# Designs tried in a protein design run: designed miniproteins, single chains, continued (3). Part 29

Each design is a single chain, and the fold is of that chain. pLDDT is the mean over its residues in the fold that is shown.

## One batch from the design tools (miniprotein)

Design m8980
Fold by ESMFold2-Fast:
Structure m8980 (fold): chain A 64 residues (1-64)
Amino acid sequence: ASYEVEERNGVYIVTVKVGDVVLKGAANTKELAEKSGEELVKHGEEFAKYREELEKMTELALKA
């Protein structure tokens, strides 16, 4: 996953790409925008780790 920060008219726009998903946020400062980008990337990576466990849970639910 990666993020990009762009400044437009005093607002910082954060674009995060996690696989096929694109997430956007906005902040009034570059520091907040970068922090938001890092947090979104981290959550995306955490979700990827759960994908295999979600598949296992789905199999268990179907067998229950």
Scores: mean pLDDT 70

Design m8981
Fold by ESMFold2-Fast:
Structure m8981 (fold): chain A 79 residues (1-79)
Amino acid sequence: MKEDELSKKLQELVKELARKYGLDPAEVAQRASFAYLYLKAEEEGKVDEETKKEFDEMLKNDPVFREIYEKLREILKEL
């Protein structure tokens, strides 16, 4: 089941990065959720300029978000 496997991998990613950066898992999960929604919008060809600008700013300014995005891309390629 793709959704079950994705959910498990996302949960493991959130736990790993929360421990690595000393952050609340909910804070990491919020970043992971945004990255996932962006990737889904990109796949559907429906990324608006405002969402893209916010995404680009997060990649530039937030190293935790950058690592989440890269690892999430790897997870999605394996599914």
Scores: mean pLDDT 79

Design m8982
Fold by ESMFold2-Fast:
Structure m8982 (fold): chain A 65 residues (1-65)
Amino acid sequence: MEKEAIEEVERIERRLREAREGSEEDLAVLLVAAAALRTASKSAGLEEAARRAQEVVDLAAEVIA
């Protein structure tokens, strides 16, 4: 269900914002989680959830880079 996927993306995004005050290892874990959710959402045809998950992946990658 797309609503559940979007809620999970929002949970990962919140944890990413919290991790910005923490360790790089937390950022790497959140990047992997967001990338997995993006791939799963895209495979399920949940375009909005996949787009939002990609935005979280991009944010995490920018912080790590």
Scores: mean pLDDT 74

Design m8983
Fold by ESMFold2-Fast:
Structure m8983 (fold): chain A 110 residues (1-110)
Amino acid sequence: MQKKLEEARRLIRQGKEYFDQGDYDKAIELYNEAIRIAEPLETVEGKIVRGEALTNLGLAYYKQGDTEKAIEYVQKSIEDYQSALDIDPDNVSAILNLGLSGWFLNRIKK
């Protein structure tokens, strides 16, 4: 399980590198692979990693002008962070990422 979690985190980092270069299609591909790997990981860390990939996927779709998909994926990330907090309510990473995802969702729903 730990190796899969590390692989998902590596894919998110690589996706962010492509995102920063403006290659949103490649970023989306890498984020979807990270989500696929993290999906069966029902741990706090697995939920956080999937949430992070979903938030970044939403941001990439938003940059491409697909606001509907951006909203959908950010809402899914919020569910993952809430699920992580249901298990570990003091998890700083989940608390911070939930706040950031909520802020972004509020901004794009206008």
Scores: mean pLDDT 88

Design m8984
Fold by ESMFold2-Fast:
Structure m8984 (fold): chain A 87 residues (1-87)
Amino acid sequence: SEEELFEKAKKEIDKIYKETLERIRQAVAAGATPEEIQRIVEEALNKIDEILNKYKSKLTEEQRKKFIEYAQKKIDDLLNEVQKLLE
């Protein structure tokens, strides 16, 4: 169902978010530069864009809007957590 696809799409975004935060925490602990952390963030943003494009055409218009909003919130959450880790 489209609802099952939407839940699957959100889980794929959640996975990228979780894996990226863990990767950044490990990189910071290992003494990575801000430039290296920025590359990890950019890779994650590209993966999120790929997931958005993969599912965007398969969802209803209402689900697409909610999915984009969900992804944007996860991106904002990621950037906020990265900023806290670099303080």
Scores: mean pLDDT 86

Design m8985
Fold by ESMFold2-Fast:
Structure m8985 (fold): chain A 93 residues (1-93)
Amino acid sequence: SEALRKEAEKLAEEAKKAIKEGDLDKALKKIDELIDIGDEAFRRGDLELAKEIARKVKELAMELLKAAGDNIKVINRAIGALLRAIGLLLDVE
């Protein structure tokens, strides 16, 4: 799980930076990669890491929704990521 934790931290920071820089496509890609790591942590039985990742994805997806403006593609994909994060949180709680 240490390798997954390090990758998750890196992806979360890269996603935050992309949102701040207005690179919403990059932010979406990093958020998708982050939730995939959350799913992998859950499959490996690392419920603590899966929960931490799901919370980070929820936060980032909400920030991205606020930044999306009228970009429907970004809005739809951010909502998708948010729903995946909520689903993972429900699975671990």
Scores: mean pLDDT 87

Design m8986
Fold by ESMFold2-Fast:
Structure m8986 (fold): chain A 68 residues (1-68)
Amino acid sequence: SEEKLLQELEETDNPVLKLLRAAELLEVDAETAQALLEQDIETAKQQLIQLAESNGREDIAAALKNLV
C-alpha cells in the first residue's frame, strides 16, 4: 500500500532504498529506478525529487532532500 511505502521511505536510513521506495511511490517501475541508479545516483535523486514535487508529494521530496 502507498501508506506502507511512505512509512518505509521515512524510516529507511539506506539512501539506495530511499530512492527505490520513492520511485515506487511515484509510480516509477523498479527497472527504470535501477537504471537511473546505475547511471548516476545524483540524477536519480534529483529526478525523483522533481517527480515528487510535480505530483504534490512534498513528503517524498522532503525525505529525499534529507538523504546524504
Scores: mean pLDDT 75

Design m8987
Fold by ESMFold2-Fast:
Order: C-alpha cells, then structure tokens, then sequence
Structure m8987 (fold): chain A 100 residues (1-100)
C-alpha cells in the first residue's frame, strides 16, 4: 500500500538524519577536545552513512576500512586491549554483510 511505503520511507529518513546528526555531534565534540584519532573515526562513520544513503556499496566498504584504521590508531593511543586483528576481523564481517 502506498501509505505503508511512505511511512517506511519517512522512518528510514528520520533514522538516517538522527544517525548523521549523532556522528556530526561526535565530530564536533572530538574537534573541541583536540582528539584527532576520534575525529578521523567519526568522519569515517559519516562517510559510511552517506554511502549507505546513496546505496554505494564500494564507498561503504572503503569507509569501513577507513574506520577500522582509525579505530586501530585510537586503540594504540588509548592503550586498549583491543587488538588490530580483532578490529580488522569485525570490519571483514561487516563488509561481508554489505556484499551479501
């Protein structure tokens, strides 16, 4: 039904706007804090959202790779127990989901 499609589109658009606004707020907060690694991670997530809105699978995969590299750098700077291999494995799983 046309009304159901219109409602679904509005819900999808609203969710996308909220996700974009949250990432943009995270970028602004990271910039204010001088956290370059967090800025790069958040910018990669923004690119992923924008690529998803366009249905550009290649751009989504590229953004995920950028996010993984930014996350590895952030983990190294923060001294977290998350290994680069674990971050890359998570990225590969998400890429497989996009390609499916």
Amino acid sequence: MAAEEERRRREEEEDARKARAAVEAAIAAARAAGDEAMVRLAEAHLRLIEAAERGDKAAMIEALREAAEAAIRLAEERGTSISPEEIRERMEREIAEIEA
Scores: mean pLDDT 77

Design m8988
Fold by ESMFold2-Fast:
Structure m8988 (fold): chain A 68 residues (1-68)
Amino acid sequence: MSREEITEEINKLLESMGVDTLDGVQLKALADKLGIPVSSKQVQDYFEALGVDTLTKEQAVDFLMSHQ
């Protein structure tokens, strides 16, 4: 998928939930929906590396792009 396609899917998810950030469960579910092969451990490790409990749209795009 292109960066633009991933950004659009993240925007749709955030708008549908009325939130500005994604948690690990939401990010994993989105990756699964998009067919991006990501494990729950890879999601957890990324959140721990950043020291955050939720990701901004840009951080989520970067994560999903790196796992294609």
Scores: mean pLDDT 85

Design m8989
Fold by ESMFold2-Fast:
Structure m8989 (fold): chain A 80 residues (1-80)
Amino acid sequence: MMSEEEREWALRVAATGDATAVLLLARIAGEDFEELVRELVRRAGRERTRAAVLEALKQTDPNDTELIARLQAALELLEA
């Protein structure tokens, strides 16, 4: 489970468009990742959040099907 300090740090970095921070949030937050994506939209806007999630997908290990599915679900949420 992610600590509140780790969550806030990763959210602040991800809000700048950092794809590595988005990957960290997706991996550690698990099912809570959708809530974190909504928080990123609130902090950084939809367009910047979408760009960071897209870049995170490009950096994801193609064998990590669970993480890919989580990031794809986030993109679908952002494109709605």
Scores: mean pLDDT 80

Design m8990
Fold by ESMFold2-Fast:
Structure m8990 (fold): chain A 69 residues (1-69)
Amino acid sequence: ADAALRAAAEEEARRGAERMLARGRELLAQSKTVPEPESTELAEQGRRLIEEAERAMEPLREVRAAEAA
C-alpha cells in the first residue's frame, strides 16, 4: 500500500517536473519571437521554470540511489 502510494507520488512528481521543463523551454523559444521588454521577461521565466524542474528531480535521484545501494 505505502510502496504503491510512493511510486504514484514519484511518478506524478516526475511528470510535473517534465511539464515544467517543457514549459520553460517553450517560454525561452517564445522570448526569441517577441520584442523587448517581453523577450527578457519570458527568457527569465523560462530559465526559472527549468531550474525549478531540475531541483524537483533531485529527490527522485537520491531515492533511486538509495534503492540501488
Scores: mean pLDDT 74

Design m8991
Fold by ESMFold2-Fast:
Structure m8991 (fold): chain A 87 residues (1-87)
Amino acid sequence: MTEEEKRRELKAAGAYAAFLAKREGISGQEVYDLLKEFAKALGVELTDEEIRRLIGEALNDYYSKLTEEQAYEAAKKEVERARERIA
């Protein structure tokens, strides 16, 4: 997997984690912890600041072109594909 592909997978994971926090009431800390574990699985090391920026970028990228429901569905599918590839 290229660095570009890894970053794309992480952006999808960031969007999914943020949507889960909104829908299921999980804490921001749990979102960060989940994304850190995902980054480790992909072989990417991220600081807390980079994780915050990644989540913001993912939401902005998705919301600028899609409805909230469409963005959530797309992000969930990308995270599921990433999990299959790293499992």
Scores: mean pLDDT 67

Design m8992
Fold by ESMFold2-Fast:
Structure m8992 (fold): chain A 55 residues (1-55)
Amino acid sequence: SEVDEALEKLLKLAEKSNDIRLQLMATEAMRDYSRHSRSIALEKVKEKLEEAEKL
């Protein structure tokens, strides 16, 4: 799904980076993914992915 793809991209980006901020963003996205409806989770995960890609 779109949210799964976005989360996977963020997790891979965090795993490749030694940046603690990126790892914290990935952790927060995983929490949002598990706690919210898919539509809300998608919005939150995509927002974090966009921010992470700018780092």
Scores: mean pLDDT 78

Design m8993
Fold by ESMFold2-Fast:
Structure m8993 (fold): chain A 84 residues (1-84)
Amino acid sequence: SLSAAEEEQVDRIVEFLGRELGRLFSEEDLSIEEVAERLAKALKERFPDASDRVLEAALKRFRELYPQIPEEFFDLLREELSKP
């Protein structure tokens, strides 16, 4: 289970993901793969100190809050986040 500080970090990441994803989907020429890549990069740059367990909890909560986003997008996002 997450600590209170980790739960607060999850909330901040979820808010960031929603805003950044909305911005990226407004770009006319981006594929779903390019959106996932850019979102993963932005997340790593904004939250460089986030642990793997915090990131996983944030992605799980984000998926639950935005069920209209296809699961394939989250698979792509996880793949990009796992890259060194």
Scores: mean pLDDT 82

Design m8994
Fold by ESMFold2-Fast:
Structure m8994 (fold): chain A 77 residues (1-77)
Amino acid sequence: KVDELIKKAEEYAKKAAESLRQGKFDEATKNVKKARDYYEEALKLAKEQGDSEAIKRVEETRKKNVELVKKAADEAA
């Protein structure tokens, strides 16, 4: 179920990037917060399961998606 949460976080991160490109800043902010919440839940579950590889995967995926949103914001500015 950690992978399901990662997938949800990625979907919201992509939605945030799309919203930024469309100039929908309120919608982008909402989607960024949802993506962050799903990543935090995925990380908590991975830590509770003691799966070091899953923890690393969640953290690396989160970092990549944060960079994706930042690049979209820079392009929109």
Scores: mean pLDDT 79

Design m8995
Fold by ESMFold2-Fast:
Structure m8995 (fold): chain A 70 residues (1-70)
Amino acid sequence: GPKEEAIELLEELAKKLEGEAKEALLRAIDHVRRGDFEGAERDLVRAVLLAPEHYEELARAGRLVGQASA
């Protein structure tokens, strides 16, 4: 479902990132796993600010998180 798809996409993105951006994605994964979708959204916003070149993939992850929270 959307939750599992979001986690998989975020794990693949985390492999491509380093430093604070990677840490933000790892926090987002933890928040999604715990059902804290508001926390995940905050972490994804931070990731976009730190790694804007990955905006399209991060936006897709955000849509999946939104679907999982519905």
Scores: mean pLDDT 86

Design m8996
Fold by ESMFold2-Fast:
Formats: structure tokens, sequence, C-alpha cells
Structure m8996 (fold): chain A 87 residues (1-87)
């Protein structure tokens, strides 16, 4: 695996962990079941995308999964930030 691909996988794992932590912090502060549920769903989707990409030969599956993981994480972060501001 090239250094760039290894860095992307590491970054994807870091992004998933950030979403997990953000979910826990937001849920602890707000007590909203929807936040917990949406966070768990986002983490599961990102994990599935990464695992499938890693099991698929070639560079392109990893690049595509990384882009999708970033989109999912950004959407969730925006959602949580808005909810935290409204509390």
Amino acid sequence: MGEDLKKMVEEAEAIIKEVEKLTEEAYAKLGLEEVKRKGQEAVERMRELLEKALSTPGREPILNAFEEIKRIAEEFKEYVEKVLKES
C-alpha cells in the first residue's frame, strides 16, 4: 500500500473516532436519543464503507470510501453543532 493510501485509511479511522466522541459528548449534554441514534448509524455506515473498500482490490475503492466517509462525518458534525447551539 502506498503512503498516501495508508494516510487516508488512518485519517478515515480518526474521522470515525471523532464522530463517536462527538456523539457521546452531545448525548451526555442533551440527553437526546435522536443524536445518539444518528451518531451510531453514521459510525456504522462509515465502518462498513471502510471495511468493504479495504477488502476490495485496487486504489479507487479506498479513495471513494474516504470521500464518502468525510461527507457523512461533515453532515453529522453540522447537525450536532446546530443541536448544541440550540440547547
Scores: mean pLDDT 82

Design m8997
Fold by ESMFold2-Fast:
Structure m8997 (fold): chain A 74 residues (1-74)
Amino acid sequence: VAEEVRQRILADPQETLRRLGKVANVPEFALDARVLSVSVEAHQGEVGIGFVVEYDGKRYVIGVTVPLSVAAEL
């Protein structure tokens, strides 16, 4: 289950960030930012997702932690 969620996130980090914006507190600018890299770490019942994004020529790190049940619905 956690491995399947991780593979889906890695396959389309841009879409994952967009969907996270609907269920987690993601800054509005991040939805217009380009994802450069993504990292996923699964803990018991939780999934931590880190994004490196580029917006207006600058790079930002965005970290989101969601329950595994929420990550599975993305």
Scores: mean pLDDT 80

Design m8998
Fold by ESMFold2-Fast:
Structure m8998 (fold): chain A 71 residues (1-71)
Amino acid sequence: SPKFEELKAELDRLEKEIDAAKTKEQVVNVMRRVTELLHRAREELSPEEYQEIVDRANEIFRKALEKLREL
């Protein structure tokens, strides 16, 4: 669906923002935005599409936690 492709593209941008983050505040801000995206995805997507978004979001959260440990 168009919404599914849009949310996947937004997650790709958020993942790049984690890679570019220089402060803990920036990482926490991206994690908050990923959580907000998950709330939107739950309302707008099919259960199957939502599961794929959750899997990708979990990968971004793992990268964010690793980044926080380095900062």
Scores: mean pLDDT 88

Design m8999
Fold by ESMFold2-Fast:
Structure m8999 (fold): chain A 80 residues (1-80)
Amino acid sequence: SKLEKEKLLLREFKGKLMELMSEEAFKEVQKVLSKIVDRLDNGEEITEEDLEELKKVVEKYGNEEAKKATEEFIKKMKEI
């Protein structure tokens, strides 16, 4: 299902960010990711506002590799 694909992409993306970022920086991104995870766990649709908030927090705390991973994740989410 679409929800199962979204959950899989989110788990893969989270794991990738944990490898690319420091634990301190990842904690800030995790606050936004947790909101998205909770939405999916409740069967709710991810909004464009959720993805924009994710992009902004990674732009502030992430390195170039984390930003690229985030752009790829958002693109894949929109293709489901």
Scores: mean pLDDT 84

Design m9000
Fold by ESMFold2-Fast:
Structure m9000 (fold): chain A 74 residues (1-74)
Amino acid sequence: SPELEALKKEIDELLEQIKEAIEAGDFETAKRLEAEVDRLVARALSLIRDEAERQAFLDWVSSRYQEVKRLEEE
């Protein structure tokens, strides 16, 4: 749906901003942006009724978020 695609784009943009904040050592900004990602994920899940599509969305978010987690560790 157009709404889901817009949410995915917003999540991707926020994840890129989180990466930049972590690289800059701005963990306070990163934490605020992570909270916004959580809100957008919850909203996107409320729009998805098909379980397979819902799982694909969660897998996509998880994959993107793992890249961010790697930056925090090293």
Scores: mean pLDDT 80

Design m9001
Fold by ESMFold2-Fast:
Formats: structure tokens, sequence, C-alpha cells
Structure m9001 (fold): chain A 67 residues (1-67)
């Protein structure tokens, strides 16, 4: 269902951010939001991405803009 897909996209976004692919990660967070990811799930993904890669500021900014 859409909820499972949204969680998959958020998990993939965190992995991409950890790999230095912050812009791709931001795109997946936006897609997860469109699929109905909660503000809390989006915020958590942004925080985790930044914890794994301090340069992933674009991901945190995207998460903040959507919540």
Amino acid sequence: GNAAEARRLLAEAVRLAAAGRAEEASTLIKQAHELGASPEEIERAGVMALALNPDATAVVETAAALT
C-alpha cells in the first residue's frame, strides 16, 4: 500500500543521504510526502540523514519545508 511505499522511500532517502546523494534523497522525501508519509516520519528521516552525513542539509531543509 501507499504507507509501505512511503516508508520504503524514506528508508532509501536515508541511505542515499548517507552515500552523499542528498539531492536524490530530497526527491524521495518529497515522493514519500505525496504518498502520505506523516510529518513525524519525514522529520525522523531528515534527522537520521543528517546524523549519518552532516553535509545532507538539503534533506533536512526539504523535510522541514514539508512538515
Scores: mean pLDDT 83

Design m9002
Fold by ESMFold2-Fast:
Structure m9002 (fold): chain A 100 residues (1-100)
Amino acid sequence: MAVAEQARANLEKTNAELRSAAAKTREATRRDPEQGLVEAEQLRDLAAKGAATGQREIGLAGAVSQAEMQELSAAMDKTLADAVSTAREVREAAAEALAA
């Protein structure tokens, strides 16, 4: 129980950090498209690190509850997909702005 609670808290923290980074990346791109491209690369790196952390935490939760593991895995997959989509969107928007 405590292990699954801690793993969930760690995954929620990682998901919140990725969501915050994605929002910051979008905001940076509105102000400075060149900086937005840098932030998008950093967001992709954070997503990769988040995936590695997520796999470890999901594994720990799975040792206590398979249902908890499945819920956490689905939430992490969605957050990672949103981060990757955000990085792509920001790169496309920045490229268009820089070409104008």
Scores: mean pLDDT 74

Design m9003
Fold by ESMFold2-Fast:
Structure m9003 (fold): chain A 71 residues (1-71)
Amino acid sequence: SAAEVRALVERTAEEIEKNLKKQGASDEDIKKVRELLLAAGDAVVAGDYETAERLSKQAKETYKKAIEKAK
């Protein structure tokens, strides 16, 4: 269901947020990654898989830059 997809995405976002915080990423970068992941989940629920893939790729790139910036 849509609710199950959103719950899974939120749990994934929480784990990623926890890891980013542990690595010293900024609150702004953590928030941006979370927002991109939640938006990707919403796109999946809407059946917009092209948007979901694009947002997922943006989340991965933002995560990568946040970790590198924290070093």
Scores: mean pLDDT 85

Design m9004
Fold by ESMFold2-Fast:
Structure m9004 (fold): chain A 66 residues (1-66)
Amino acid sequence: NRQEVLEESEASVYWIAGAVALTLGDKESAIEYYKKAIEIIDSVENPSEKLLALKKALEEKIKELE
């Protein structure tokens, strides 16, 4: 599915952006990027197991950072 691949790629971009923000010491921006990645995953009607695992990891990371 072309749309599914696009959404997976977009979620991954926000995940990477969050990791970069953490490297720069910007915890608040990292949390916002991770939340955006989760929103994209939640917009997918039939998320892959990989996307569901990423969502869980991001949720745990946000909880750790807050």
Scores: mean pLDDT 79

Design m9005
Fold by ESMFold2-Fast:
Structure m9005 (fold): chain A 96 residues (1-96)
Amino acid sequence: SVFEALREIARSLGYSEKEIEALLKRIETTLKSMEPEELKRELEREIDELEARVPHSELLVIKLLELAAVYEELGKLEEAREYIERARRVAEELLA
């Protein structure tokens, strides 16, 4: 679910298939780097800081999708969906 949304959003931003595969591998590595609850707290902190400083950026889109993936790993599918929808909105603003 999250990875399908990532492919769709990244393509809309002009990413190549090779760049999308690199992003997926990076997110997989991030998910393995920490316990899910700890990673969730760190990503939420990073997102809050980025959103306050630069409300529309590719980095914010990626961080929102990383957090969605963490929520999916935790079985919190509704929260994962909310973060996917937020990532889509940020990506739409980047294309405007």
Scores: mean pLDDT 83

Design m9006
Fold by ESMFold2-Fast:
Structure m9006 (fold): chain A 64 residues (1-64)
Amino acid sequence: MTPLEKWAKEQLEKVEEEAKTASPLEVELMIGSMEVFRATLYVVTGDEKLKELIDKRIEEIEKA
């Protein structure tokens, strides 16, 4: 796991925890921010594993 991948995983876990107490509007904004973050990291790094990790976290937040 790269340092960037580890950092991204930690940030996504924090967002997931925050989403549990957030309002529906805040959750929608968080999902939108994560989608932009995913696209930006993928374009900058080309890291398919980071993209997959972010996709899974977005799905978990949407499902919750």
Scores: mean pLDDT 69

Design m9007
Fold by ESMFold2-Fast:
Parts: sequence; structure tokens; C-alpha cells
Structure m9007 (fold): chain A 90 residues (1-90)
Amino acid sequence: VRLPSDEELREALALHARDLAEEAGFSPEEIEALVERVLELTDRLLAAKTDEEREALREEALAAVPERERFIVRSAAFAVDEWLRRRRAL
């Protein structure tokens, strides 16, 4: 089974974050800012070389957002970790 490319993963995570934020009742401005934050975190997580570096990036990102937004950021981080695990298993 073919894994998504980094760009395909970014697109999927942006769409998912947008859907979650819309369902939770965030404003359009909040949604756009949150999607940008998710994409930046995704890029940094994909560029990180160690699990320790990825953990630090996740903690930093979660600390930078309001509590109500943390579930979306956490969801994106989990999806990147799952994709990296699947890629390493090949």
C-alpha cells in the first residue's frame, strides 16, 4: 500500500483540522490561524530526526495554543506520528 507523500499528508491534515474546528464552532479567522499552525507543526515534525525532538515540538505547539485548540493540534501530531511509524515499518 502506498503511503501519502509529505504534501498529501499536509493537505489531509489541513482539511481534517479545518473540519474539526468548524464542527467545534471556531470563527473563520481562528480556523485559518489554526490550520496554519497545524501545517507548520507538521513540517517541523516531518523534518525532526529523533522522537525526543518531535516530543519537544509537540509540547511547544500545545503550550502556544489556547486549551480549546489543543485537541486539534494533538490530533495532527498523532497523525504525523502514525504516518512516520507506518513509513518506518516499510
Scores: mean pLDDT 79

Design m9008
Fold by ESMFold2-Fast:
Structure m9008 (fold): chain A 73 residues (1-73)
Amino acid sequence: SQAEEEARYRKRLEETDKLIEELKKNPEFQDVADYLRELAKKGRGGVDSAYLGAKTALEILQKREEEERRRRL
């Protein structure tokens, strides 16, 4: 139904915003986060692209942080 599609879109938009805010905490990824924020404004396809981009960038950051933690132990 249209209501179910709108609910999924709103949830994806919220998830995307949260991921972009997490990226913005890292100075190296602020430009990427700003680009993804602009993508998210371009409708459903833009939100999906921004979500995938933000998720991928955060996974890269998480791996770097995990490696740095291991080096300090």
Scores: mean pLDDT 80

Design m9009
Fold by ESMFold2-Fast:
Structure m9009 (fold): chain A 63 residues (1-63)
Amino acid sequence: SHAEERIRRLVRERGRELGLDEAAIEEAERLALGWYESGLTDESGIEGLVELAINAVLLGRRK
């Protein structure tokens, strides 16, 4: 879906900006996609969802 593509793009963009490695970016992507699919937010909340996923990985919730 367009929302899933946007989530993947934003996670990779933000993760690279913050210097995350590929494994951390992949984990953040899995978290954000899972939360979106569970109904945690709609499309207007995607940017916040991406930040939450990145922050979760930065807190040491790695794969």
Scores: mean pLDDT 80

Design m9010
Fold by ESMFold2-Fast:
Structure m9010 (fold): chain A 62 residues (1-62)
Amino acid sequence: SIEDVEKEYQKKLDELVAEYRARMAAASTPEERETVRREFLKKAQEISDEYDKKIKEVEKAK
């Protein structure tokens, strides 16, 4: 259902934010922090793209 897709999306975002915070806290150089930020943005986009795809699939199933 659409609610299941939304719950999965929120869970993935929460996990990504937790990972980002932990990695930023562990980063000791500006270069490491920049890498963490870029990877976060890339993963956030991938999660968003997957959410959009799944929502379209659910809408077409009706």
Scores: mean pLDDT 83

Design m9011
Fold by ESMFold2-Fast:
Structure m9011 (fold): chain A 87 residues (1-87)
Amino acid sequence: SSAELDKLRSDARELLKRAQELLKRGEKLLKETGSKLAQEAVTLAKTAVEMALSALKSTDIDLMKTLLSFSESSLKGAQELLDKAQK
């Protein structure tokens, strides 16, 4: 439905924003410390960005749900790695 597609696009924009903010944080920490955990967090944050962007380009509801699920999982992994890198 149009309402479901609009909701998924809204969710994708929010995930994209969060992933881009986390990517900036990870890249800053990587530049300052050279941490392997920060490097892995940057890789996962980039994946989260790419999956959210792919969802925004789609009109297939099932594909968008799958891409957003992968984006959210990658974002969570990146956050956990950044939290460890800052300890």
Scores: mean pLDDT 90

Design m9012
Fold by ESMFold2-Fast:
Structure m9012 (fold): chain A 101 residues (1-101)
Amino acid sequence: KIDEVFEKARELARKYVEEALKQGKPLSEAYRKAITEARKFGVEELGLPEDAAIYAASAGVAYGVAETLRKHGLLTPEQAERILADADANYKKAKEIYEKS
């Protein structure tokens, strides 16, 4: 279940970041949209606690963002590693919340 929120968030982030880059729009809108949709999926479709869904969605978005920005040469390897480390911490937190619920 947590994995499904993570993967949905990652795919949505890749899609919305690509669209934002093509349109010259702020990436913050893409991030918020991806997190909101993935969180809603986790809570409404999968019945996850909201906190677990938020952490999983945040982790997935971070992965999708880092991957897309790296592909376009907009992120250094070091910047990507830092983003992914923070994402891994959020994913671990999502699992801990889910296991306790």
Scores: mean pLDDT 85

Design m9013
Fold by ESMFold2-Fast:
Structure m9013 (fold): chain A 77 residues (1-77)
Amino acid sequence: SLVEEAEKLMKQAKEEIDRLFAEGKPLEEISKVVEEAYKKIDELMEQATPEERERILKLKDEFDAYVQKKLDEKLGL
């Protein structure tokens, strides 16, 4: 399902962000991973039914919260 594909995509993006963070990579590289993930999420949503789109948006909200937490940690907040 497209919902499962979106969940896997976000999980992979989180794993990549965690790796870049652990490797001390600059914020710009982390930002690029986030941007690419959002692009792919948008592509999945274009193919999704209204019901699947709503579920993907919920997953995206959780991903957004994760990203914000990581950015805050990088800034010492």
Scores: mean pLDDT 83

Design m9014
Fold by ESMFold2-Fast:
Structure m9014 (fold): chain A 67 residues (1-67)
Amino acid sequence: SEKEKKIEEIREKILDMIANSEEIPGVSLEQLKLILAGKLRNPSPAQLRALAEALGVSVAELREFLS
């Protein structure tokens, strides 16, 4: 489905960011690794916004990925 494809896109982009040591303002590489592991501690609204902008997705789509 469209949503499943979007979740996979988000996963691949985060993996690429980790592999390339890309910096996201307010989000560390350790936090990106925790997101992939489904273990991210309570992310701030600012961190969610920064991640969504870097990944080219909405905060709502990112929230669905993190659920």
Scores: mean pLDDT 76

Design m9015
Fold by ESMFold2-Fast:
Structure m9015 (fold): chain A 99 residues (1-99)
Amino acid sequence: MIVRVEKIVISPEELKAAFPDLSADEALTLYLFHLDDGRVIALVLDSKNNVLSIAVLSEEEAEKFLEELNLKDKVKEAEESPELQELADLGLKKAQEIE
């Protein structure tokens, strides 16, 4: 179901522009889990890997979001790790519950 994972490190200032309801004094990590059905799960983590926000976007919404925040150049393909596998499973479960 998950076909691609992207990682973006976001400053608190960039985060406030995208997610005004979140407050953070430190850099946060955004993971984008791209699904084979065209949905993207956006997962925001703090420096301790606590989940702060989960959103389900379309591919178009995710691309627009990155473009508007000038984050396209910061997007990196995420390396497969046990922590990423757990986060992917959490994101997929949340996407299924929202439908």
Scores: mean pLDDT 71

